# Ledger of designs, part 74: designed miniproteins, single chains

Each design is a single chain, and the fold is of that chain. pLDDT is the mean over its residues in the fold that is shown.

## One batch from the design tools (miniprotein)

Design m2721
Fold by ESMFold2-Fast:
Structure m2721 (fold): chain A 81 residues (1-81)
Amino acid sequence: MVKEAIEYLEKAKELLKETSPKAAEYLEKAIEAAKKGDLVSALEYLKEAKLEAIQANAPKEALELMEKAGEYLTKALEEKS
């Protein structure tokens, strides 16, 4: 779950680094939080990245990758040990 989320976050960051450097910065913070197991912070940074990407008129592909990352982060957070 978390590994898949990080892969989608990294792909979205690569697409956004030129069109929205601010969204890419938030995605980097989301990746760092996810790697630390702080899934709540990862989701908050992803939300900020999505808002910045929408404001920058980012391509649909980048938004879809961020949505997929959010799904995997949410599943990881909701999964009870």
Scores: mean pLDDT 83

Design m2722
Fold by ESMFold2-Fast:
Structure m2722 (fold): chain A 67 residues (1-67)
Amino acid sequence: MEISEEEVELSLLRMRYAIAKLAKDAEALREIAREAEEAAKRATDPEVREELLELARRAREEAERLE
């Protein structure tokens, strides 16, 4: 089984999101949202793209809640 670069990027972004949320770091959350949106634009797998867009939305909502 070959894990795609898109899946690896999604996993790393999810880990960073969890850390930023625990740290209550609104700036990091906004950066993660931006990176997830850019990754989604490059994603060829529809499932990975959908998960990246959902992550971006959650990160933005969390950042707004902290500000």
Scores: mean pLDDT 83

Design m2723
Fold by ESMFold2-Fast:
Structure m2723 (fold): chain A 66 residues (1-66)
Amino acid sequence: STRERIIEAGIKLIKEKGAGVSTSEIAKAAGVSRGTLYRHFPSKSALAAAITAAQIREIGDEIDAE
């Protein structure tokens, strides 16, 4: 989904450039407009929380696979 594409782009950019990356840069990397990004994540804090939750879920799935 568009939401997942934004989260994946955010994870990739944070790994490459650190947590200081802009929402505009994340939107561009995901191939979406800033308006579309804000429809899914109403603030940079909401986007950061969603990225953190997605990373925790990925780690959790790896732990639960034991």
Scores: mean pLDDT 73

Design m2724
Fold by ESMFold2-Fast:
Structure m2724 (fold): chain A 81 residues (1-81)
Amino acid sequence: TEALREALRAAFQEAFGMSPADAERAAEALLRHAEDGEVVLDPEALKALARFFRDLDPALAEAARTSLRRHYGLSDAEIAA
């Protein structure tokens, strides 16, 4: 929904310092993944999502970190950067 897209844009801007344009593309990619089941997500967008949800939904944050490790081969140090 539009409200979820706005929340994701705000999260990416706040948590990662993304420009409004980059945050919009990241939010759109994540929402498309949820709808279509197959989109290549930007690893930096997943890192921002994990940071944003760390306190709000720790399980979702950990799922994002697990995806980064499993699908993108990132180390815990790279995810924390």
Scores: mean pLDDT 64

Design m2725
Fold by ESMFold2-Fast:
Structure m2725 (fold): chain A 67 residues (1-67)
Amino acid sequence: LEKEAQELLEKAERLEKEAEELYRKAEELERSGSASQEEVDKLRLEAEILEGLAGIYRGLANLLLSK
């Protein structure tokens, strides 16, 4: 169970890093004005989806650790 929880936490960390990169890219594009608001919004939405998935994996890991 602890090993499975650790694997889920590692997956969550990877998704969190990807989300951070997308948020950073969206912020840079918005600041530079080199992209449309729609493109910036798409990157933020994609980052939010990845954060949601990371949260699910962390929740599952916590459930495994609390049993």
Scores: mean pLDDT 82

Design m2726
Fold by ESMFold2-Fast:
Structure m2726 (fold): chain A 83 residues (1-83)
Amino acid sequence: MLELAYEAARRAVELKKQGKDEGTVISEVARELAKRTTDPREILTAVSAALQALSDAPVVNPGTGTEISPEAKAAVERLKAEE
């Protein structure tokens, strides 16, 4: 789960750097995830990580709009540490 979330977040950032819009980025990431897993929870967690990575929004406190699963949060933090 965590590795798929990390790869999804990283892939989303790469696609955004290529100039693709957010809708296209999320569609591509979801399509790639569907090839690797059929578990809807893993797909949802990875897509949440990708959305959070694209937002680049400062997370001051966990709120409804910025709350993601611990696995998705860890994946995004790992991606940010890599940059």
Scores: mean pLDDT 67

Design m2727
Fold by ESMFold2-Fast:
Structure m2727 (fold): chain A 99 residues (1-99)
Amino acid sequence: MTPAQEAEADAGAQIVALAVLLVTSRREGHVTLEDAEIAKRIADGLLAASQRLRDVGHAETAAENLRIGAELVRSMAELADPEARKILEETAKRLEQAA
């Protein structure tokens, strides 16, 4: 597997993890502080994978993945307690600024 394919697979895995967390949060009707910290760690992984994509010349794919990740995190923030929402909104902003 090429470095680009590895970075794309890693970014894709982080997006799937965020989507699963969002679906679980919607089913349970809330996002906890622990869920927000998990989302933040997944987003940090997405940022790292997206930087690797940029390093190998796939900047447009990196930007698209970061925008998708930010939308998922913002959707989680809408279901979140104030403390969790603050973490999620800052996380989404970081992803948006990196895109």
Scores: mean pLDDT 87

Design m2728
Fold by ESMFold2-Fast:
Structure m2728 (fold): chain A 69 residues (1-69)
Amino acid sequence: MSFRAEIIYKSEKMLAVRVEEDGETFVLIFKVEDGRPKFLTAELVDPSARGPETLIRIDGKVMTLGEVE
């Protein structure tokens, strides 16, 4: 088993973590929206990108992490 996790974006409202597990890579997004916690799973478009400009794909839509916040 090989597990790595890296915070790629963090703000007061959102945390995005790049997860690499057994050769698979994805992003876990934890956000608070109107006092409600939301958990999203996203695919990385560019696996080397970090910060609010990081491109991800959620439910077929490509957007930046800053746009998800």
Scores: mean pLDDT 77

Design m2729
Fold by ESMFold2-Fast:
Structure m2729 (fold): chain A 65 residues (1-65)
Amino acid sequence: ATPLTPEQEAQQLTAIRVANEAIENKLSPEEVRKRALEAGLPEDVADAIAQAVANTLGIPLPPKP
């Protein structure tokens, strides 16, 4: 296992915070993605958080092609 850089660790903590806030506030996947991007997370991480929150809240997501 490769240890995380300080930047990667900070990104991971930010991702967890955004996901928790999104679940608590029952945000839509679009709003979750927007907030993750505004928090400085890259698009792939923002998409992953939006999917995780949608799954937790039972919101159906369209299947990827």
Scores: mean pLDDT 74

Design m2730
Fold by ESMFold2-Fast:
Order: C-alpha cells, then structure tokens, then sequence
Structure m2730 (fold): chain A 75 residues (1-75)
C-alpha cells in the first residue's frame, strides 16, 4: 500500500495522531511521514490541530472513506 493510504487508514482507526506517533506505528521515518502528511493536507484529506499538533481526517475524507467501507460491506 502507498504510505498515504496507510496513514489515512491509521487515522481512521486510531483517531488523531502526531507525525511522530504515525511514524512509530507504521515503522517509517518522521521525514517520510511529514512529506506524506503535507501532500494529504494539500489534497484536503487531513488537517492538523494547532492546539495539540495532531493530524486527523477532514470531515469530507472521513465521510468518503465511511461510504466506501459501507459499499464494500453491502456488496
């Protein structure tokens, strides 16, 4: 799987995480995670909480992923 896809799944399952926590969970460098998160933020898939420094899925990305999962469960 693409690193970006793995980050999206992790945030969906575990909720808001820092870049360091994501790097540790996925076994990748913080640099790789930071670059992937930057791309995901630019795409509107994730957002950063300025108060906590944690990243989360945007409401739009979460809704799209939930719809995709529901479609797979129904088929």
Amino acid sequence: MDLEERIVELLYEKGPLTAAEIAEELGVSRGAVSRALRRLEAAGVVERDERTGRYRLTPEARAQLEAARAALAAA
Scores: mean pLDDT 81

Design m2731
Fold by ESMFold2-Fast:
Parts: structure tokens; C-alpha cells; sequence
Structure m2731 (fold): chain A 75 residues (1-75)
């Protein structure tokens, strides 16, 4: 689905921007970007609950979100 691929690409860009914000010490920006990525992942899972690729993508992104939040909390 074009909608799935478009939302996945948006999530990837948000995660990349969040990583850059963490590296720059911009904690407020990093948190806002991670919250937006989390929101899009929830929307994908709600819209496509039985899609295996969406579930696997969400699983990987959620793990990376948790790792980045741990990095922020350690700063």
C-alpha cells in the first residue's frame, strides 16, 4: 500500500531527525520527534492490525524508540 510506505518513510525520517537532535543535545526536539513517530506507529497498527510487515516494522521502531529514550534519560 502506498499509504503504508508513505507513513513508514515518514517514521524513518522522524527517527533519523530524533537521532540527530539527541546528538546535538536538543532534548525537547528529540522527545517531540519520538512522540510523533510513536503516534504514526500506533496509527499504522490500528489501520493494519493483521499486516505482518507493519507489525515487524512497528516492533523494530518501538525497540529503537525505547533505546533513544534511555539515552535521553541518561543525559
Amino acid sequence: SAEIEEKKERVRKLMEEARRAIAAGDIDKAIALLEEASRLIRELLDAYPDDEEVREFARRVTAELHEMMREILAM
Scores: mean pLDDT 88

Design m2732
Fold by ESMFold2-Fast:
Structure m2732 (fold): chain A 59 residues (1-59)
Amino acid sequence: NEEEIEEAIRLAKQAAVLGAVSGNQEAVDLGSEGGKLASQGRGKEAKELGLKGMELAGA
């Protein structure tokens, strides 16, 4: 669904930004991977990766 994909994209962007700021490459990679999954319509999986990335970045 569109709302789920939109949320996943926001989380992926946040994970990538926070990872870059904190120097956590794994968080950046998870954000990037989440963004890729969201572009493929896999919103649920993309959201999960974005959340993991944010947690690794200290969010």
Scores: mean pLDDT 79

Design m2733
Fold by ESMFold2-Fast:
Structure m2733 (fold): chain A 115 residues (1-115)
Amino acid sequence: NAEENLKKGIEALRKGDYETAVEYFKKAADQGNPEAYLNLGIAYLRLGKYEEALKWFEKAAEVIGKDNPLVLTAIGRAYAGLGKLDEAKEYYEKALKISPANLVARINLDELKKL
């Protein structure tokens, strides 16, 4: 059931139904699927709910690893959404030190440098 809720959440994200995506990812997380934490953060990020996104990305870090480049980039994106550009830059730089080929972190860091 947790895997099915994860799949339904991903389908809702693809359709742009971010509120429905949050509902299904939360059900998946509550049913013991920790992969739902990162996806919950992404759904909240799409809704512009950056504090909620940050909370769930931090929970994802506990499961996936605090030094995971995907998690670091996701945290950076949440900070950028909050207008905390110095923190966003720090997390993108951390992601790039661990994975220099992380194109998303590089693009996002370059956009911050233009501001």
Scores: mean pLDDT 84

Design m2734
Fold by ESMFold2-Fast:
Structure m2734 (fold): chain A 99 residues (1-99)
Amino acid sequence: SAEEEKEKALEHIEKAREALKKGDVEEALKHAEEALKHALKLLDLGKYKEAKELADEAGEVAREAKRLAEKQGNKELALRAGILEGLAGIVVGLAKLLE
C-alpha cells in the first residue's frame, strides 16, 4: 500500500541520517537507496507529492554522504553518493512532471 511504502521510506531516511551522524557513509547510502526505491513505488502508485518529498530527502542524505565520503578520502563512496543524488533528482523531476 502507499501508506506502507511511505512508512518504509521514512524509516530508511531516519536510519540514513543516524548513520551519517556516526560517520558511516556506506550504511547511510544503503538506507538512502532503499528510501529512494520506496519513493519510486509511491510514484508508480500515483502518490506524486509523497514521492517527491521522500526523493528530496534521499537526495539531501546523498549530498551530505558525498561530502563526508570526500572528507574521508573514499572516492568510491563519493561517486556512489553522487549517482544516488542524481537519481533522486530524476525522481523529483518526474513527480513534478506527472502532477
Scores: mean pLDDT 90

Design m2736
Fold by ESMFold2-Fast:
Structure m2736 (fold): chain A 82 residues (1-82)
Amino acid sequence: LSPEMERDIVVSLGRMNAQAALLSGDEEEVARAIREFAERLLKEGASREQVAAALRAMAEIAEEAGFEEAAEVARRLAEELA
């Protein structure tokens, strides 16, 4: 896989995880899912840049759904990794 393809896969996984977490309807559960996703992918060897890109996509999904605090968690983590 090229780095660009790996990034696209990681971003897609992030989007899917964010969408699934939204079904809980719980802001804290969505924020936890975002943090756990980042930790898991970094442990599995994804680059900081790839995880940051996924977190930005997850922040957009959370914000569109009205989960402002979860979106801020995702944005902050993305900035720390970039």
Scores: mean pLDDT 84

Design m2737
Fold by ESMFold2-Fast:
Structure m2737 (fold): chain A 87 residues (1-87)
Amino acid sequence: GGYIAGGEADADAGRAELVIGGADGEAAARAAARGAEEAGARTVEVRGEPGRGVVVLEGDAARAIDGAGRGASEASGPGAGLAGAPP
C-alpha cells in the first residue's frame, strides 16, 4: 500500500496537491485519486514514479485528503500508511 508523504491544501481554491509514497508510487497515487473521488473530490492530475506519486485534486480539501489516504492505503503493496488521524 501507499501513504501520504506530504502535500499542500488550499481550502479557498478548493485544491489539494498530495505527495504519495510507496514502492509503486504511480499505482498508489491512482488509488489515492480514486479514494478522493469516492469522497467527493475531483482528480485534476496524477503523476507517478515507482517510489513517489503526486495527485492534484479539486473539491473540499479535508475530504480529498481523507479519501486519498484511504485509497493509497488500500493499494496492493508493502507500506504502512498514516491514514489521516482525526485531530
Scores: mean pLDDT 71

Design m2738
Fold by ESMFold2-Fast:
Structure m2738 (fold): chain A 62 residues (1-62)
Amino acid sequence: SLVSPRTQAYMDAVDERLKAAHPERYEELLKKMDEAIKNKDFDKVREISAELERLRAEIFRS
């Protein structure tokens, strides 16, 4: 909601790289996120979001 189109495009590019590097893990996390959202489990949504951020960070670590 507060992200600019440029920031969103950057995040989408990161997710494409993550999906290419870890396709099974990325799909697993997306399924867990969808399930948590359906259950309105916001604590689980936060947990999965943090895990996605960790994986995104690994894509850019030397």
Scores: mean pLDDT 76

Design m2739
Fold by ESMFold2-Fast:
Structure m2739 (fold): chain A 75 residues (1-75)
Amino acid sequence: KAEEIAEKVKKLLLENGVSEEVAEKAAQAVKNAVKAYEKTGDLEKALDALAKELESLGVPEEVRKKVLEIVREAL
C-alpha cells in the first residue's frame, strides 16, 4: 500500500539519478501524502502537498511529474 507506492517512487528516483538521501526523503513524503489522502479523501490536496515537498527536496520538474503520476495511478 503506502510503503509499496513509496518503494516504487524511490526506485524511479534512483534510476533518474536522484541521490539515495533525497530518494529516501521523497519516499517518506509519498507515504505522508498517501496517508493524508486516506484520512481526507482529497487527492488533489495530497498531491499538491507532495509536489511542493519534492520541489523543496530539489527533485527535477520532469521527475516530479513522473512521481505524481505514479502516486495518482496507484490511488
Scores: mean pLDDT 82

Design m2740
Fold by ESMFold2-Fast:
Structure m2740 (fold): chain A 103 residues (1-103)
Amino acid sequence: MKEKVEEVIKELEKDPMTREYAEFIREVAERVGDKVALLVAAHIYERMGKEEKAEELRELVKDTSEEVIELAKELVKLYEQLLLGETEKRKELEEVIEKLKKL
């Protein structure tokens, strides 16, 4: 899984428009693990219209609980709100990360 996370990060880093997502995926991998990082990456690719890439990543982590999948989606939503200047969402993002660490 680590090699796939690094592949995704390198791909997203090449485009200035997706570089911030690459940094976020790296942070998620370091803090809560590669499986959650791949779920976050899958949701980002889906939102970008890259459904085949999203499905590839979801297949690698298909044994993940629905709770973890929903929390990973919430991380992407909260991070996008932070990118739009909603700095108060940082506390909510940290709470989701702490919840994921306990699972």
Scores: mean pLDDT 85

Design m2742
Fold by ESMFold2-Fast:
Structure m2742 (fold): chain A 100 residues (1-100)
Amino acid sequence: HMEKLQEAEDYLKKGREAYENGDFEEAVKWYEKAIELAPEDSPLYLEALRNLGAAYSKLGDYQTAIEYYKKALEVAKKLGDEETQRVLEAAINSLEKALS
C-alpha cells in the first residue's frame, strides 16, 4: 500500500522538476500519472490537480487549467483547506477574465 503512495509522490516530484525546467508538457504527463496513483481526495491528489492547472496555464490552455483548478477546489473544500480554496478561487477568476 505504501508503494502506490511512494510512486505517486515520485511522479509528483518528476512533474515539479519538469515544471521548474520549463518543460510544461512533460510536467503535465508526470502530474497525470501522479493523479492515477494518488488516493482520491487526498492532499497528494489535491497537489497534483493544482499543479496540473498551473502547467496548463503555462501552456496557454486556460480552459483546461480552469477545469483542473475547479477539481482541485472541490478537493480542498473536502479537506477543509481554506487557504488553498482562496488561492484556487483567485486563480480561476484571473484565468476566466483572461478568456473574456
Scores: mean pLDDT 89

Design m2743
Fold by ESMFold2-Fast:
Structure m2743 (fold): chain A 74 residues (1-74)
Amino acid sequence: MSAEDLLEAIATMEKDLDALLASNDVSTEDKIAGLKRGIAELEQLLKNTDDPEVIAKAKELIERLKEAIEELEK
């Protein structure tokens, strides 16, 4: 997978996860589970790349998802 393909994958994940967070018909438990899956996938992606832009984008999204989980668990 190229760096461009990884950046596209991250952008798709961000869009899908933002849509999940915006849904009022999904339970808090299911939202948290979805966000945790997203973090795990991004952490796995980070282990397989050395591209600084990909690393920066993945880390930014992981932090956003962690903050969202904390807010949902409040």
Scores: mean pLDDT 83

Design m2744
Fold by ESMFold2-Fast:
Structure m2744 (fold): chain A 63 residues (1-63)
Amino acid sequence: SLEERLRELGKKYAEAKAKGDYEEALRLAEEAAELAKELEGERGELLLGQAERGAELAREKLE
């Protein structure tokens, strides 16, 4: 399911962040944001917001 794929991306994002690999974390967060746009309703909006905030954090750490 889309939610299962999003959970997997979230786990990979956490691992990348823990390793200080912010380039990979940004890539994963952007992929999650695109996937979340395919979800309808409030759940999709929530997950998109989480992915976008993750991408912002990773970009901040890169520069």
Scores: mean pLDDT 82

Design m2745
Fold by ESMFold2-Fast:
Structure m2745 (fold): chain A 58 residues (1-58)
Amino acid sequence: SSVEVAVAVAELRRLRDEALARGNEEAAKLTDQGIEAAKQGNLEEAGRYAREARELLA
């Protein structure tokens, strides 16, 4: 559980950095929401936010 949360947060932080580098504010907000979900242990919701952010950055 703790390892899975740490991995999810790391992946979302990477996506957030990419979103910010590209000026995609909407994708950055999605990754912030995903990080919050992951910190609450909601890995399913964190994954959904990560997927949505990736779709905006595709």
Scores: mean pLDDT 87

Design m2746
Fold by ESMFold2-Fast:
Structure m2746 (fold): chain A 99 residues (1-99)
Amino acid sequence: MDINSPEIQEEIDLALLAMYAALAERTGSGEDYVKAAEFYLREGDYEKAIEWAEKAIETGSPEVKARAYRILSEAYRKLGDNEKAQEWEEKARKLEAEV
């Protein structure tokens, strides 16, 4: 039931996105990049989720990379690119199988 102002919700979402982006840039850590990607995925900004997940892959540990690959797989599925989604899912599974 929609008593919430769409304008207020948009401002909050933009502020949260800016906070996650600023945190990731400040720390430079793959963990913060993957958290930003997870946030964008939740908010339905699949293109930004992909961008931040790719940054997490560049800077992250193997555990962070596995999470980033799964985010990429889900984001591409949500965008309808099932071929890329499958490719990233396979990369995640291979990385997890290395133990």
Scores: mean pLDDT 73

Design m2747
Fold by ESMFold2-Fast:
Order: sequence, then C-alpha cells, then structure tokens
Structure m2747 (fold): chain A 79 residues (1-79)
Amino acid sequence: SLQDYASNLATAASNGDTSSATTYGNNVTDVATSLGVDRDLASSIATAVMRAARDHGVSAEGAKQALLTALNTEIERAK
C-alpha cells in the first residue's frame, strides 16, 4: 500500500539506506502515478521527503506523514 511504502521510504532514508530508500521512492511514485498523479510531480515529492529524512530535518514519522499528506492531496486533485 502507499502507506507501507511511505513508512519504509521514511525509515530507510532516515537510516541512510540509500538503496532501499530509492527502491521505496520508486514504489511510492509508481503507486501515486497509477492513482492519477503526474509522474514527475510524484517523483519530486518523494525525493524532497527522502532528502529531508536523510538530512534529519524531520523525523521518520514526520517524513512519512508529510509524504502521505502531499501525495493524497495530489491524488484528490487528480480525481
């Protein structure tokens, strides 16, 4: 689910696991795109959140919530 991928992305990025974070970022982007979000927009949102979590500017939970809020907003706009 989008929530599971967002959680895994935030945790991997916060732990410095770049390989897993990239994989989960791609999974998040693919799910959001399948729900009508522009691919470049979904990718940019995932990348921004990944960077914030990696740099410890936000907690892993905060990064997950920010990602889900941003993507759900764009999914609703796409409907």
Scores: mean pLDDT 84

Design m2748
Fold by ESMFold2-Fast:
Structure m2748 (fold): chain A 79 residues (1-79)
Amino acid sequence: SAAARLAEGERLAAEAARHVREGEEALKQGDFKTAAEHYRKAAELYREAARAYESVDPARAALFAHESEVADRLAQELE
């Protein structure tokens, strides 16, 4: 159902946001490897959230597809 896809997308986006925060904390500690791993995980989860939203909320799908690209870029910059 559309409601189930919306709930799934919200859960995935929330998990991705937690990984972004953990990556930011690792970055502040100078742990670039851990930060990159968290940003890569966030990118995967945002991509999954975008897929979940695609048919029920295209605007949110586009937003989280963009957030996935940003997280991937941050991970690459730390390598």
Scores: mean pLDDT 90

Design m2749
Fold by ESMFold2-Fast:
Structure m2749 (fold): chain A 69 residues (1-69)
Amino acid sequence: AFEKGVEAYKKGNYEEAVRYFEEALKQDPNNVKAYTLLAKIYFEKFKDLEKAQEYLDKSVENIKKRLKE
């Protein structure tokens, strides 16, 4: 799922990339890269600042969980 999302992103198929990244997160909710790429697509391509911030916050929270010690 994540790899197919990256392929779609490289081809400029941003809506398809979002779908694959969301599927990747259902399989691995700790995939920080998927949250970061979703935030980037929503911010840069869809101009959806609220969605971009939501995914960025989820990315940061996942990093914090890994740094809990």
Scores: mean pLDDT 78

Design m2750
Fold by ESMFold2-Fast:
Structure m2750 (fold): chain A 55 residues (1-55)
Amino acid sequence: MSDARVAVANRILEAARAGRTLSPAEVRELAREAGLSPAYVREMYRAAREEVRAA
């Protein structure tokens, strides 16, 4: 992954660990930073939340 994608993945994981919901504005900004779609960023957040709960 590019450095930007790693940074975005880490920010999503931190939000998931904190139990914090990403706002639509945050989703759009993270998508822009990583070169991803907003829908993909939302899926990453959902997956991270499931992983945190499973641990």
Scores: mean pLDDT 80

Design m2751
Fold by ESMFold2-Fast:
Structure m2751 (fold): chain A 57 residues (1-57)
Amino acid sequence: ARTPEERAALEREIEASVRLIAAAVELRFNPSEETRRALEEAARAAAEAARALEAAR
């Protein structure tokens, strides 16, 4: 069974991944400086969430 910490980290990684996909889709259909910045922020958040999950192992 997953620990509560690991489960919380996994949930955050899933949320970050969904946001990253949404930002990439938005940039593809509505390219702008704002959508580009949103993708960069989403990518950073996803990387941080992945590291947090590794640390929670």
Scores: mean pLDDT 81

Design m2752
Fold by ESMFold2-Fast:
Formats: structure tokens, C-alpha cells, sequence
Structure m2752 (fold): chain A 82 residues (1-82)
């Protein structure tokens, strides 16, 4: 359980990191649409993960929801810059 939670946390942190890298690339290349599409893909992946782990412990559900909210916030901020 503990190891699975830690692995999930790492996977979700990697997705957040990739979203931030995509934003950085988009700002340098002046292609905000690229970052928007990538973040939407990561949000979809996290939503699918949430569905798969729906019957899991509350700690896992809270972690997924927290990271999903962080991705959605990044998407909203990027869309507002368009």
C-alpha cells in the first residue's frame, strides 16, 4: 500500500512536471495551443486513473483530486493568456 501510494505520487508529480515543461516550450516557441493540448491529455490520463482507483483508499483519492485540480489550474491560466 505505502509503496503503491509513493509510486502513484511520483507518476502524478511527473505529469505535473511535463505540463510545466510543455508550458515553457510553448512560451519559447509562441505555440500556446501545444501546451493546452498536452495538459488536456494529462488531465484525461489522471481522470482515467481516478476511475480505475475509485474503490481505493481515501488517501489515494485525495492525492489524485489534488493533482487533477493543479493540472486544471495550469490549463485555465494558460487559456486565459490566449
Amino acid sequence: MEEELKKLELELEIKIGLALISIGVAKVTNDLEFAIEKIKEYIKEVEELKKKLEDGPEEIQKLIEEKLEELEKLLKELEEEM
Scores: mean pLDDT 80

Design m2753
Fold by ESMFold2-Fast:
Structure m2753 (fold): chain A 75 residues (1-75)
Amino acid sequence: SHMGRNYLLVGEAAFKMGDYESAATAYEQAIKHLPPDSREAAEAYRNLGLAYEKLGDHQKAKEAFDKARRIEEAL
């Protein structure tokens, strides 16, 4: 989806600027608009995990990384 890709780019820009809360929100929106088992969804989950790590939410980061890995292993 064009919308999913746009949210992924917005999240990447926010992350680069150190705005990890905005990055996490954008990646959550990207996931909502991407096919659930796609390579782009796996990338969004991985980046979401990195944003949560920066925010100190290690449990949410682990859940996002686990989801990304499961999608990638099924591709």
Scores: mean pLDDT 87

Design m2754
Fold by ESMFold2-Fast:
Structure m2754 (fold): chain A 98 residues (1-98)
Amino acid sequence: SREEAEREAARLLFELYLENKDSSDIDFAVKLVELEQSLSPEVREAMLEIIGTLTGVEGLVTVGDLSRAQVSKLKETLSKFKSAEELYEGYLKLREAK
């Protein structure tokens, strides 16, 4: 389902952040591209929507389109959550506020 894909995307994105929280924004961006390329189409689409919502980037088609400033904003936003579940809940709240 869409919800299952969104929850899986949130989990994978948060795990990537935890493994790379102390890395440079450039290194984190490289790892985001690697993650995107490994995902099923449904989970990839969900991840792009989550990232777009968290960074304010509309119509994001690949994480490779994120600027250095947008990658920095993504890392900062992810650092505010305590779990993948809180990230998903935060994404839902931002989506509903549009």
Scores: mean pLDDT 86

Design m2755
Fold by ESMFold2-Fast:
Structure m2755 (fold): chain A 77 residues (1-77)
Amino acid sequence: MREEVDRAVEEAIEALKNGDFEKAKEYATRALVLAGVDPETAERIANLLVGIAKEQGPEKAAEYLRNLVDALVAARE
């Protein structure tokens, strides 16, 4: 589980850095769903992260994604 989540996060971050926003949205949504977010909410968050990457750069979006996924995984029972 955690390894699969970490892989999806890394793939999303790589896509963000490469400017591949469609792939970034796909992998970010996958990471969030694997971390326990429902698909509709995960897609909305992924869209917000792509917006952050466009306005504030991919490093800031990557920071938000990592922090959010880490918090969600830690909170799971």
Scores: mean pLDDT 82

